# Designs tried in a protein design run: designed miniproteins, single chains. Part 71

Each design is a single chain, and the fold is of that chain. pLDDT is the mean over its residues in the fold that is shown.

## One batch from the design tools (miniprotein)

Design m2453
Fold by ESMFold2-Fast:
Structure m2453 (fold): chain A 74 residues (1-74)
Amino acid sequence: SDAEQVAQLGAQVAALRADYRAGRLSRAQTLARLQALGQQLADIVHRTDDPAVHAQAQQVLADMQALAAEMAAA
């Protein structure tokens, strides 16, 4: 389902953040992966009118923005 895909993207963002913080991924590698996950999230949001899926997607987007800000501050 779209809700399951958004939840999976959220888990992937959390894993990406952990890998970045552990030094397993460079900033450039992390940005490239975050950009790809952002495109997947946008595709889900554009294909559904489900407000629950949109609300979950907004939380994942906030986590993506927080990681991008963390990388920009480093």
Scores: mean pLDDT 89

Design m2454
Fold by ESMFold2-Fast:
Structure m2454 (fold): chain A 75 residues (1-75)
Amino acid sequence: MAKPRVRLEQLSPAATPELAENLLEGLRIQVRFDTGRLDLSDDEVNRLIAERYVGRVFRFSRPDGTEYALRVVEV
């Protein structure tokens, strides 16, 4: 299996490892749509995530006021 080269680093207690994995999968989907290439392998997508998003912090707020913060890091 291809080894993931990127992960999401938890910056807030609400950003669980499960949420980090789900958001990483969302980034893979987003990259495929942004490039127009739905046929990209996970290795190619992880490379593009590393090139585009490493060092970026993603912040999300839920309607209940819960805030999540995760940073894209290269492994």
Scores: mean pLDDT 73

Design m2455
Fold by ESMFold2-Fast:
Structure m2455 (fold): chain A 71 residues (1-71)
Amino acid sequence: SSMMEQERKEELKREVRKLIEEILKLSPENKQVQQLAQKVLDALANSKDVGTLESLLESLRGWLEYIKQKQ
């Protein structure tokens, strides 16, 4: 069970990093987006539980969809 939880955390962290890369690519000149992305990356080092990472992933997916709709 602990191994499955660790695997899930690493999966979620990879997905968060991918979303941040996509968001930054779509908004290279947006300083607010750059600052948010940096804060999220810094927070990943302190993320201890799956629920926190899943909530973060959901928030970032919503942010990415919002940016895509604005193009």
Scores: mean pLDDT 77

Design m2456
Fold by ESMFold2-Fast:
Structure m2456 (fold): chain A 76 residues (1-76)
Amino acid sequence: VSLSEIAKAIKERNKSLGLKISDKTARERAARLLREAKALGISPQELLEILKDTKDPKNASRYAALAIRAIGRELD
């Protein structure tokens, strides 16, 4: 799984929520999510699956936890 695939999944997920983000923002978020996922023991493949499955409450919660960590790094 490449950074480009994770960035594309982030863009698609944001689009499904009615949000538009730039390619640059998607790549920056992909890099942070991959870093935080590694810290939590989540593989790049598992991260891609979490991003694609918005209907599974467990995957939604896992994504929210990853996003909170990534955002926290931006605010500090």
Scores: mean pLDDT 69

Design m2457
Fold by ESMFold2-Fast:
Structure m2457 (fold): chain A 73 residues (1-73)
Amino acid sequence: MKYKVTVELQVDGETRTITLEAEADEEPVLEYRFDEDSVTLKLVDREGRVLAEATFAAPADQVRYLRVRIERL
């Protein structure tokens, strides 16, 4: 089944929206990691397989997690 994951983050006062899409048998889980200079988002299935990944440059102290929405397509 196709899933769409929308992640909303606030970076330096601006809202950014990142969209990840994946094929999975069950609803995937979003994992995220904040580094000094970057944020990495991973979409993983129940077996821990990485289905999709996005990395963008942002200082960790300027990033605020707002929300995640997971939708079945």
Scores: mean pLDDT 75

Design m2458
Fold by ESMFold2-Fast:
Structure m2458 (fold): chain A 65 residues (1-65)
Amino acid sequence: SALELVEKVIAGEISVREALEALGIDPARFYQLSGMTPEEFREMARRDPEGAAAALETLAALFAS
């Protein structure tokens, strides 16, 4: 799930890029659309893991369309 991937990023088990790729999201496109760097996303995820997971699920649905 997106939440499990976010938790692994926070724990340092995987990179933000690896989490995005696991969800079928192009990391370069994600950074273009969100305006966030990997570090900024990681900091957001640490403050709001559930919100970060919900954002990734929304983006994964858009990339699947």
Scores: mean pLDDT 80

Design m2459
Fold by ESMFold2-Fast:
Structure m2459 (fold): chain A 67 residues (1-67)
Amino acid sequence: SPSAKEILDFLREEGLEELAKYLEELAEKAKTPSDAPPKEVEEKLREEALEKQKKLDEAMKKLKEKV
């Protein structure tokens, strides 16, 4: 998908390697299902993902505006 490889490549080129690492971790977590109560994990994960997703969206917006 264009969202994975292209974004990672672009982020690394821009020097946003830390953000690229975060995306890699997120992709790995999505690939590896975890055994846990979905109710508690979902609430906790939602808050964390929401904050990090916003940071990612903002970075993508900045990249788009620059280009």
Scores: mean pLDDT 64

Design m2460
Fold by ESMFold2-Fast:
Structure m2460 (fold): chain A 89 residues (1-89)
Amino acid sequence: SEEELRRRALELVDKAVELINKAKYYLFTRNDVEKAEKYIKEVRKIVDELERLLQDPRLSPEFQAELRRKVDYIRKKIDELENLVKEKK
């Protein structure tokens, strides 16, 4: 159902945000580049799953647009973190 797809997508978005916050904590507070990279990789896997969900025609156009904005935000944040990881190596 669309309701189940929406719930799953929002749960994945929330998980991605939590993992981004963990990556930031390890990178900036703990100076633990390896753990930061681990969490960034987990966020990339979630983004891949969200991209598959975005291709589901059962989602309303309004929800697809909202989810697209959330996924693009997550992508931007992990790209920024990956660049910072490269600078610390």
Scores: mean pLDDT 88

Design m2461
Fold by ESMFold2-Fast:
Formats: structure tokens, sequence, C-alpha cells
Structure m2461 (fold): chain A 80 residues (1-80)
């Protein structure tokens, strides 16, 4: 949970002006603070991947996109 929380807090602190990045940070913080079942993990990863796809489509900050992708990997490493 510590790595997921660190990434979430960085997204919220450094990219607070981008509402999609803020939503990704909030989703990651929720994962860090709660015990999720397999379905909740799969749905959350799916939502984060949609956010990444939208950010890429609209020319969002590549550094924010990379940090969200690192958050997705941290979830996958913790939950399998």
Amino acid sequence: GKRIREIAERLLREYGDDPLVVRAGELLLYVAENELDKFEVEVTIGLLRIIVGVLKLIGGDPAAIKLIDEGIRAIEEEYG
C-alpha cells in the first residue's frame, strides 16, 4: 500500500489542476487506504487505464501519464 499511496499523493500534489489526473490520484488513494476484492481491483485498474487512454488522446502531461501507469503497476504487484 505504501508505494500506491506515495504515487497517489504525488498525483494530487503535483497535478491538482488536471481533473482527470486528480481522479486517478483519488482512485489510487482509495486502493492504498482500503482492502479491495478481486472485482474492485479489476474495475479500478480498468478505470485508471481509461483515464490514461483519454489523457494520451487529449495530449495530457506525459509525466502525469507515466506516474499513473506506475500506480497501475504497483496495484498489479500488490494484488496479482
Scores: mean pLDDT 88

Design m2462
Fold by ESMFold2-Fast:
Structure m2462 (fold): chain A 66 residues (1-66)
Amino acid sequence: ASSEEVARMSAEMIIAAIDGDDEKIKAYHDATSSILQQLQEAIQNGDTDTARRLSDEYFDTVKAVL
């Protein structure tokens, strides 16, 4: 919860800065790549609870840009 909230807040700050800043766009792509990597690892480990949480976080992050 707490670590997930910190990660989400960081992603939100990166996304908020995307409007006209190429460096922030790159940081956003790095953040989404990190979430996807963690999701793949959770699936490989059979950790369905972590996979569900990471899926929700990924969708929230993508929706914030769209």
Scores: mean pLDDT 67

Design m2463
Fold by ESMFold2-Fast:
Structure m2463 (fold): chain A 69 residues (1-69)
Amino acid sequence: MFLTPEQLEQLRAFLLSLGASEELADRVVAFVAREGADRTDAVGALLQNAGMSAEQAEAVGRFLLSLLE
């Protein structure tokens, strides 16, 4: 499922609040805009490969699921 532009901005702000770099936040937002917010496993892998913790990746996954409700 695809997010609205407003939801993508909310995702970007959330990623920055967790300590993601602007480059990482933009990369994740671009991925979700292209592939859909239901690709939570792929988003988690992308975040962890960029040096974010498993707990931070889980928080982003939960945030994405909350936007899909």
Scores: mean pLDDT 81

Design m2464
Fold by ESMFold2-Fast:
Structure m2464 (fold): chain A 66 residues (1-66)
Amino acid sequence: SMEEFQKIADELFKKMTEEERLKFNAELGDRIAKVAEEARKRGLTQEEIDSLIFEETRKLLKEKVK
């Protein structure tokens, strides 16, 4: 759920340095922007775009936890 991912993100950010958090936020922002732009170009609905953004965020969090 969104709440579970927020807790994972909060715990991850507590372990990060300021530099690591800035890098993570920049990478997340870039990935979200690319996913949203491609989805809009394909004519997807806002609900579909939001779902894709959530999945991309989940993927990045999983990559960084390892």
Scores: mean pLDDT 78

Design m2465
Fold by ESMFold2-Fast:
Structure m2465 (fold): chain A 69 residues (1-69)
Amino acid sequence: SEIEKKIKEYVEKGLQAKKEKNYDEAIKHYEKVIELLEKLPESKERQEMIEGAKELIKILKKEKEEEEK
């Protein structure tokens, strides 16, 4: 589906931004992944992916704070 294709694109963009230490862009891309996942039917896999993305965003926000302070 188009949604699944976009999820993959945003995951790849988020991973690249994280590698480049572009925390704001990485966070933005993972937030978009969550938005797209929430449009899919509820499933265990969907829930696990959303939880993983949320945890990753929390880590990225913490890393950003540590590098800016």
Scores: mean pLDDT 83

Design m2466
Fold by ESMFold2-Fast:
Structure m2466 (fold): chain A 80 residues (1-80)
Amino acid sequence: SEEEKRREALQKIYDEIRNELSEVADKLMKEGKTGEEIKEAIKKFFDENRERYRQKALEAGVSEEEADELIDFLKEEIDS
């Protein structure tokens, strides 16, 4: 169904974003950065890539509302 396709697209985009952020964190951890430095770098990286992530979700067939909700949810997770 179209609903299943949108749900799968949303989950895929979420997983791709989380994986990209995890790769940034892993690289910084290997460079000997502190947890606070890693957290700040992840926040900055996300903010710099927020529109790219939003557009990627839209291109995958996610609605504007769902894309905005995904970005807000990820921002809250990162800020925690």
Scores: mean pLDDT 86

Design m2467
Fold by ESMFold2-Fast:
Structure m2467 (fold): chain A 77 residues (1-77)
Amino acid sequence: MEEGKRELLELFEERARELLEKAEKSPPEVAELYRKAAEYVLEAGRALVAGDLESAARYLAEAVEYEKKAEELLRKL
Protein backbone atom coordinates (compact mmCIF):
# COMPACT_ATOMS: atom_id res chain seq x y z
CA MET A 1 0.00 0.00 0.00
CA GLU A 2 2.73 2.51 0.93
CA GLU A 3 4.78 1.54 -2.15
CA GLY A 4 1.77 2.09 -4.41
CA LYS A 5 1.24 5.57 -2.95
CA ARG A 6 4.88 6.46 -3.68
CA GLU A 7 4.56 5.25 -7.30
CA LEU A 8 1.42 7.36 -7.75
CA LEU A 9 3.19 10.43 -6.30
CA GLU A 10 6.07 9.90 -8.76
CA LEU A 11 3.57 9.73 -11.66
CA PHE A 12 1.98 13.01 -10.48
CA GLU A 13 5.44 14.63 -10.27
CA GLU A 14 6.27 13.44 -13.82
CA ARG A 15 2.96 14.80 -15.13
CA ALA A 16 3.62 18.16 -13.46
CA ARG A 17 7.06 18.31 -15.13
CA GLU A 18 5.48 17.61 -18.55
CA LEU A 19 3.01 20.45 -17.98
CA LEU A 20 5.84 22.81 -16.94
CA GLU A 21 7.81 21.86 -20.09
CA LYS A 22 4.73 22.73 -22.18
CA ALA A 23 4.51 26.06 -20.30
CA GLU A 24 8.14 26.91 -21.20
CA LYS A 25 7.39 26.31 -24.92
CA SER A 26 4.10 28.29 -24.87
CA PRO A 27 3.12 31.99 -25.07
CA PRO A 28 2.84 33.67 -21.62
CA GLU A 29 -0.98 33.48 -21.45
CA VAL A 30 -0.95 29.73 -22.25
CA ALA A 31 2.10 29.13 -20.02
CA GLU A 32 0.18 30.48 -16.99
CA LEU A 33 -2.62 27.93 -17.58
CA TYR A 34 -0.14 25.02 -17.87
CA ARG A 35 1.58 26.17 -14.64
CA LYS A 36 -1.79 26.19 -12.84
CA ALA A 37 -2.48 22.67 -14.14
CA ALA A 38 0.94 21.53 -12.82
CA GLU A 39 0.23 23.10 -9.39
CA TYR A 40 -3.08 21.21 -9.14
CA VAL A 41 -1.42 17.91 -10.20
CA LEU A 42 1.13 18.32 -7.38
CA GLU A 43 -1.64 19.19 -4.88
CA ALA A 44 -3.57 16.09 -5.99
CA GLY A 45 -0.48 13.94 -5.37
CA ARG A 46 -0.01 15.40 -1.89
CA ALA A 47 -3.71 14.90 -1.05
CA LEU A 48 -3.52 11.28 -2.28
CA VAL A 49 -0.51 10.53 -0.03
CA ALA A 50 -2.42 12.11 2.90
CA GLY A 51 -5.38 9.76 2.18
CA ASP A 52 -7.68 12.63 1.16
CA LEU A 53 -9.18 11.03 -1.93
CA GLU A 54 -11.94 13.67 -2.25
CA SER A 55 -9.44 16.56 -2.40
CA ALA A 56 -7.17 14.54 -4.73
CA ALA A 57 -10.09 14.01 -7.17
CA ARG A 58 -11.02 17.71 -6.99
CA TYR A 59 -7.44 18.86 -7.66
CA LEU A 60 -7.16 16.46 -10.62
CA ALA A 61 -10.41 17.86 -12.06
CA GLU A 62 -9.00 21.41 -11.75
CA ALA A 63 -5.73 20.32 -13.43
CA VAL A 64 -7.67 18.81 -16.37
CA GLU A 65 -9.75 22.00 -16.75
CA TYR A 66 -6.65 24.25 -16.84
CA GLU A 67 -4.91 21.95 -19.36
CA LYS A 68 -8.03 22.04 -21.59
CA LYS A 69 -8.12 25.85 -21.36
CA ALA A 70 -4.43 25.97 -22.33
CA GLU A 71 -5.01 23.69 -25.35
CA GLU A 72 -8.07 25.70 -26.48
CA LEU A 73 -6.16 28.99 -26.20
CA LEU A 74 -3.20 27.53 -28.15
CA ARG A 75 -5.58 26.52 -30.99
CA LYS A 76 -6.89 30.11 -31.20
CA LEU A 77 -3.39 31.67 -31.34
Scores: mean pLDDT 83

Design m2468
Fold by ESMFold2-Fast:
Structure m2468 (fold): chain A 63 residues (1-63)
Amino acid sequence: RTYTAEGSITIPVEGETEEEMLENALKKFEEQTKGMPVLRVTSVELDEETKTVTITYEAEVTF
């Protein structure tokens, strides 16, 4: 059976601007989720002080 599961990844990012940090996070997210059946990204949260982006997503899980 196929189910939808929610996941979250916190990614350390590089960049001088919020836009650069978000682009860096999305590239790293694509690398880390390569081969996963990710359906959609539901939330993207940037923490500029720690230079981290938390991405929440939904993926298909087969049991």
Scores: mean pLDDT 78

Design m2469
Fold by ESMFold2-Fast:
Structure m2469 (fold): chain A 81 residues (1-81)
Amino acid sequence: DLADEIIKNKDHKTALELLEEREKRLEEQVKENKADPEMAELTMEAIELAKKLIKEGRPVEEAVKEAIEKMEPRARELAEK
């Protein structure tokens, strides 16, 4: 799980690099029709929120958890559609 890997490192620089790699991979997967565009956009929004919180000095674990929690209701709506 990428979230667990990011949390494990606890280093802000490494966490930001891992989040940027995830965004890049999602963009590639959308271009290759291997990911749902709506879910990918939602995931990228969560990654951007996590990056913002980390840059604001919040612990990596809290930033990632908050981003996931904020994404959850919208992800559920997309899944039920």
Scores: mean pLDDT 74

Design m2470
Fold by ESMFold2-Fast:
Structure m2470 (fold): chain A 88 residues (1-88)
Amino acid sequence: STLNELLLARVEEARRLLEEMEELARRSGNPALEEPVERAREAVEALEQLVEDIGRNDGAYSYEEFLKKVAELEETLREARREMERIA
């Protein structure tokens, strides 16, 4: 399905961003970066679970509602990245 393909691509992008954030934290050695990385990891994990739930529910929920939740998790990830950029 088109929606599932779109959401899987979003998960892949979120994973790539998290990997970049984890690498930045390792290279910097700054412990202040640990908290935003943890929040980013939690957001990516929640996004992965949400996308799996969408695939399993097969129309049980509104697509608009799920897309809103996806966008909220993506914004949490972006906010964590912005915090890291201010610290690093």
Scores: mean pLDDT 80

Design m2471
Fold by ESMFold2-Fast:
Structure m2471 (fold): chain A 89 residues (1-89)
Amino acid sequence: AEVKYVTAVVPANEKAGEEVAKQVKEQIPEAKVPEELVEEISKQAEQARKEFGAKYLAVKLKVVDGEVVAAQGAAAKTAEEAKKLLEEA
């Protein structure tokens, strides 16, 4: 099975899930990102922005045979901090 990992860094807002899906497709053109996951990422980004003023979300996605099967995220006020938190998780 072809297992690939994609890391996306996006602004923490209502469009975060759409931007993550866009970056996944840029790296793996035929990747399928579930609509439910896109919605969940956007909701989590909005919540982080509302609760502690997050400005960026870093998401690591596991793609198996062209399908996104798992996602892990971290939100922070800077893109660099979001990436560091994601690596430490």
Scores: mean pLDDT 83

Design m2472
Fold by ESMFold2-Fast:
Structure m2472 (fold): chain A 71 residues (1-71)
Amino acid sequence: MEKESNLAIVRLHADGMIREARRAKEEGRFELARRIVEIGLEHIEQLMKDFNIPEDDPEVVKMREELLEVG
């Protein structure tokens, strides 16, 4: 239960950063989009540490891949 709720919080943050990065990219602000992705990856890493989510969790791997694909 707790792990599922924590993963949902991480997913919400990842989705937010993906949306903002895509918006910046669509506006031609490629450097800002890249910076948003960098911050998003750092934020996910911090949330994983705070929530004790393993680095190899399939959902987290997917979130990182989605962020990297946008940047």
Scores: mean pLDDT 79

Design m2473
Fold by ESMFold2-Fast:
Structure m2473 (fold): chain A 70 residues (1-70)
Amino acid sequence: SILEKIEKFRELVKELGLTDEQAEKVALYAYFYYASKDPSYINKPYELIVVELYEKDPELFENIVAKVTK
């Protein structure tokens, strides 16, 4: 459900030790990545977009997190 994905986003932020600003940067990158490919993502909550990125492309997700936390 949508609520389960929002909770998963919060768990990922906590597990990775991300600040709110770092989590926002990850969300913005994920948003622009998906929205550039599919306009249906423009109105999706960023928490869902980040979780979808984590599930579908974990390597890209890790690269984004590494770049944001440098």
Scores: mean pLDDT 80

Design m2474
Fold by ESMFold2-Fast:
Structure m2474 (fold): chain A 97 residues (1-97)
Amino acid sequence: KRVRVTVTLEADEESREEAIKKFVQFLELMEKRLADAGHRIVSLVRIEIEEKDGKYYFTVEFEVELSGPRSALEEAIRDAAKEAGLKVVDIRIEDVP
């Protein structure tokens, strides 16, 4: 079953360079953890970086072929964010027709 995942992360960094470094680390850790859990990333839809009120926000949208429950997918994403030192603002998982 295919789902579309939108993840929004916050980096409490004044340096844009340090924020981007953490976002890149998150993407690498997320890809590894999803693969280890048997989930397959089908496509990367978008990546956006926004600065707001002295903080950096990273939004990534991608499609995943699920192997197992959505809770395991969400846990893998949250674990990757924690390891990268990022705050999870929102995770949205929607069915793809």
Scores: mean pLDDT 82

Design m2475
Fold by ESMFold2-Fast:
Structure m2475 (fold): chain A 98 residues (1-98)
Amino acid sequence: GMKQEGEIEDNVIKGKVIGNEDGNVEVKIKNNGKEKVKIEVIVKDKYNQNKDEVIMEPGEEKVFIMEGHKPGEVVEVEVRVYNKDGKMIGFDKVEVEM
């Protein structure tokens, strides 16, 4: 399978997505906003969907690791950003090839 990287960027967050040879997708996210946010990361391939979430302070960085993706599959990574009131304030989507 091919290894590929993608970037995640919106008004609140910046990040990078890396597919690795072990079938793991690594998603690195930084909260570039001025407010505490909930980050939801959804990683989808042809057969499976994995979801993780975390609360991030302004300027904080987090790494999400999603396992079990097959070499040669296209993986879609979706990042949703919610404020403290539960409203979605940011969104980005990127595809990587495993």
Scores: mean pLDDT 76

Design m2476
Fold by ESMFold2-Fast:
Structure m2476 (fold): chain A 97 residues (1-97)
Amino acid sequence: SELKKVDELTKQTDSKDPEVQLKAVKELSKILDTSEDPEVKKKAAEGLSKAVDSKNPETALLASGSVITAAAVGSPEVKEAVEPSVEKAVKRVEEGS
């Protein structure tokens, strides 16, 4: 199930291994971009929004870029899912430069 895969990837964004966190964010971003299922896209967007709060700056920065893109070009449901994280995501990208 693609929904179960998204749930697993969202948990992996909290991994103790930074490489596992980064791979999870990249895969969530790919699912958000490529999935035809609106519910899967919404859950992937929610996982990326959670990753913006990561204690790892690289994970937070990568997730923030995905959240900003989703806010700009996503479906209404995806935009709603990322809305609470947009301000923080913008700040992360500005500070990460």
Scores: mean pLDDT 85

Design m2477
Fold by ESMFold2-Fast:
Structure m2477 (fold): chain A 71 residues (1-71)
Amino acid sequence: SDERLKSLTEERGQVLEEKIAEENDRTAGTPEEAARHQEMSADLRVELELVESLGKEAEETIIREKNEKLS
């Protein structure tokens, strides 16, 4: 259901935001480690964008259904 998809995307989004913050707070001892942290952060941001997109689609469907019922 759209409500379930919305809930799952919100949960996954929170986890991804926490992981991104964790990677951003890391101190790298070498240029190679710094590059790895940047790559990890970039990958997590891409996943977050996809999750947010899916959540928006689910929310739009929920709003549409509610508006149809209230009209």
Scores: mean pLDDT 77

Design m2478
Fold by ESMFold2-Fast:
Structure m2478 (fold): chain A 57 residues (1-57)
Amino acid sequence: SSEAAARRAAEEAARKAYLKQVAQGLTDVGRKFEAEGDLKSARVAYEVAQLYEEYAA
């Protein structure tokens, strides 16, 4: 039924939105580490953000 298809589409959209939101948050954390001079922590945050962006694709 169209109701089940709509629910599944909404769940997929919500999953993608969640992963992108996590990636954005990690990118913001990475920028904060860069501003503080912690380049190693910034790099790790960016790498994890990239992983979440990949899963969102």
Scores: mean pLDDT 87

Design m2479
Fold by ESMFold2-Fast:
Structure m2479 (fold): chain A 96 residues (1-96)
Amino acid sequence: MEKLEAFLNSLPEEARKYIEEAAKKIKEGDLEGAAEYLKKASEYIPDAKEELLQLADKIKTLESKEEAIELLKTVAEYHENEKLRLIAEYILKLLE
């Protein structure tokens, strides 16, 4: 995953930490907590800020970890914003 590694190396350390905390919250089934960390990460990723806020709001409305994982798979595969796809891919990798 050469492209993912390059993206992660380009992120501020705080943004990466918030994405990792969001993944941890999804793993725990805390979708509201996951959304909060994604909103914090968005402050450090201006090129994907609006899309991250929209993703966070959508995750907050979901009922299960499984629904959040399916949403993240869809984002990673089909979203028009490449940075958002890479963020979703990284979260999915952390959930393995």
Scores: mean pLDDT 85

Design m2480
Fold by ESMFold2-Fast:
Structure m2480 (fold): chain A 75 residues (1-75)
Amino acid sequence: SDIKQKVMSQPSKMDPSLKQQQIDTTIQGINDFKNTKNPKVQKLINQSKKSLQNGDVISAGIDMGIAYIYDSVNR
């Protein structure tokens, strides 16, 4: 996606392959939760998306991980 290309072009101390995997995982999570009605999950997805857009791949990944946990527990 355009976001992936933009974030990958930003300088980073992280390993490029790990950075790419984390970006791909975060984008997949945004798509998986596109129609969620859980307000806690919506907040985490929005925070993760903003972090990713700002190049903060680590924070994006953390918020996405927490979103998956909240979704799993409330099923």
Scores: mean pLDDT 78

Design m2481
Fold by ESMFold2-Fast:
Structure m2481 (fold): chain A 91 residues (1-91)
Amino acid sequence: DADAAIAALEAEYKKKMEELIANIRKNPELAEQYLREELAALEALVDGVEALLGASDPRVAALLARLAQYAESIGDLERAAALRERAAAGA
């Protein structure tokens, strides 16, 4: 059902975040590459949740806000701004 699909997407998001942090710790010289590649995958997972819940669901806004913080942490300020705008528009 939709709730199970959402839970699976959120679990995958958390898993990818943890794997990414671990990979950066092992290979800090590749950090920017890992972060850029993983952000695209994480954004696709959030898009999947949005498709199931609708853009105005607070769970979607929370995931977008977290992803924006992540993009900002790697210096991808343009992506961070776009994700924050999406989160705000869902109110």
Scores: mean pLDDT 76

Design m2482
Fold by ESMFold2-Fast:
Structure m2482 (fold): chain A 74 residues (1-74)
Amino acid sequence: KKEIIEKAIKYIEEVLNDKSATDRQKLTALATVIGELKKIDPELAAKIEEIFNDKSLSVDEKAKKTIELLREAA
């Protein structure tokens, strides 16, 4: 579980820190993480899905909040 969460954090951070990354690529990274988390921690995945579907947040804000939740769960 911890190893999967740590890889998810690094994946999102890598995409978020890539100056050439598009919002679509950032959203795809978040969707991929949600899919993997559903297999090991469906409650954590559901919380991240709420962040992902929050239209008041920018893509970067969604990514940052997701990283924060993942760090707390790791």
Scores: mean pLDDT 80

Design m2483
Fold by ESMFold2-Fast:
Structure m2483 (fold): chain A 88 residues (1-88)
Amino acid sequence: KKEENEKLFEKQLEEVEKYGTPEQRKIARAVINLMKKYNTTKIEELYEKIAEDKGLDVKDLTRQQKFNLLYEEIDKEIAKLEAEEAAR
């Protein structure tokens, strides 16, 4: 279960590293890190788990609010990745 998810994440990251722009690579890395953190490979489950982690009921959220939560977490992961890169 966990190992299968890790291999899938690595494959997706390799695709983006080869063909994506620097911006797309940062977003992809952030999304993969969030999927690993919440143990899911499905975007639909990802924003639901993010909402629950913040103490929000996913059923009370609009589609747009769910997307906003996901993008907030993506932005935080990008900032973390950039800080780690700058520290090297």
Scores: mean pLDDT 73

Design m2484
Fold by ESMFold2-Fast:
Structure m2484 (fold): chain A 69 residues (1-69)
Amino acid sequence: EEEVEAVRNEIGDAFEAGKLSLNEERKLSLDLDVELGLLDIKRALGVPDDELEAERAAVLEEVRQQIDA
């Protein structure tokens, strides 16, 4: 959760710094929420926590890459 909050703050900081438009900020935040929601569904279906943590880390890195694109 703390890592997710850090990435959400990075999106907000990038918007405040003028690196992202309002639409870009909203899209990245929505994309992050969708990916995290899919991980929650996978957890409910019995996917192991170690696999989910690896997928979460990959999602957060992809969002960070898009902030710097």
Scores: mean pLDDT 81

Design m2485
Fold by ESMFold2-Fast:
Structure m2485 (fold): chain A 102 residues (1-102)
Amino acid sequence: IDEAEQRMAEAEARLRDTAAAAPAVAEHAIGLLREAVASKDRGKALTDAVGAAVDRAREALAVGSPEETEAQARRLAQTAALAGGELIEAHDERERALQRAA
């Protein structure tokens, strides 16, 4: 359980680091990913959450050239997709640990 929570915290920290210029984008992405992990249709919810985070990032990071904004949004999307996968794995590990303890 502690290892799973540490992995979730590390994934969230990477999102915050990736979107340091727009902290609200990172917090929004983290919130969407946590909701997606708790969803009954995790695969669809995770895909939707990453898409929404990318759209928000394009709006918030719209500084400089369109190419720079798109590159930053794409980097955030990659980080969010990886973080989402780690959150799902950590959630599943936690659930399995609880079932073994019962």
Scores: mean pLDDT 67

Design m2486
Fold by ESMFold2-Fast:
Structure m2486 (fold): chain A 91 residues (1-91)
Amino acid sequence: GTSAGVKRLAESADVKKAAKGLDPCLFVSALIYRYATLTKTNPYSSHTLFELLSDTSKTAARLKAEREVGDDPAKYGATPEAQRVKKVLCE
């Protein structure tokens, strides 16, 4: 399911490295929330989660979310919204 996909992404070596010491589940949740904000979509929508869990060509919005959250994981992870996404999709 979607929660299993989010947990698997959080366990990847690439995500653990990009998180820069932040909890990997929180890092992935911050990515999901930032992508949803940039696209004006719901972070729990099938479209949002399919895009972020897909191995196909990344959209410009996904690349922007990955860059912004990767540049400052602690800032994006500290949001109440990222914490809520983590509780729903990664706990």
Scores: mean pLDDT 79

Design m2487
Fold by ESMFold2-Fast:
Structure m2487 (fold): chain A 91 residues (1-91)
Amino acid sequence: DSKDFLKDTAKQLDKLSDEARKKGKYDVAKLLRQASDVAKKMADDSSVDPKDGLEMTEAMVQLAREKARKEGDYGTAKKLDELIEKIKKKQ
């Protein structure tokens, strides 16, 4: 179920946001929290096509990944690459 996947993705993004905040990567943490909020909203909104919700979540995760790389947080960037692959497989 794409909605359950979006909810699980949101939980993963929340954890990654907390990890980024602990590292002092506040901009990365903010983008990850925003991505989590989008995933939760798309999962709960019955008017949204699940594919559109996955695409929007993927775009937000890609922005967070690019910011993590620019900030030198390669560990978070790698975890986000793995999450992007999982999102693409559900589309």
Scores: mean pLDDT 84

Design m2488
Fold by ESMFold2-Fast:
Structure m2488 (fold): chain A 61 residues (1-61)
Amino acid sequence: AEDSARAQLQRQLAFLQAAHTELKSGQATPAQRAYFGVSSAADLTKIEGAIANLQAQLAAL
């Protein structure tokens, strides 16, 4: 059975991975870039860190 915590983390991870893909590919809207605070390629490291943290939390469940 899927735990509610696991389901929540998986949804959040999927959301951030989709956003990272769009930002990295240059397909993100100005609103999406502003929402994530991404003005340069270096800012993508923050999203990558958040993804890694969520993956670690899922591994701990």
Scores: mean pLDDT 73

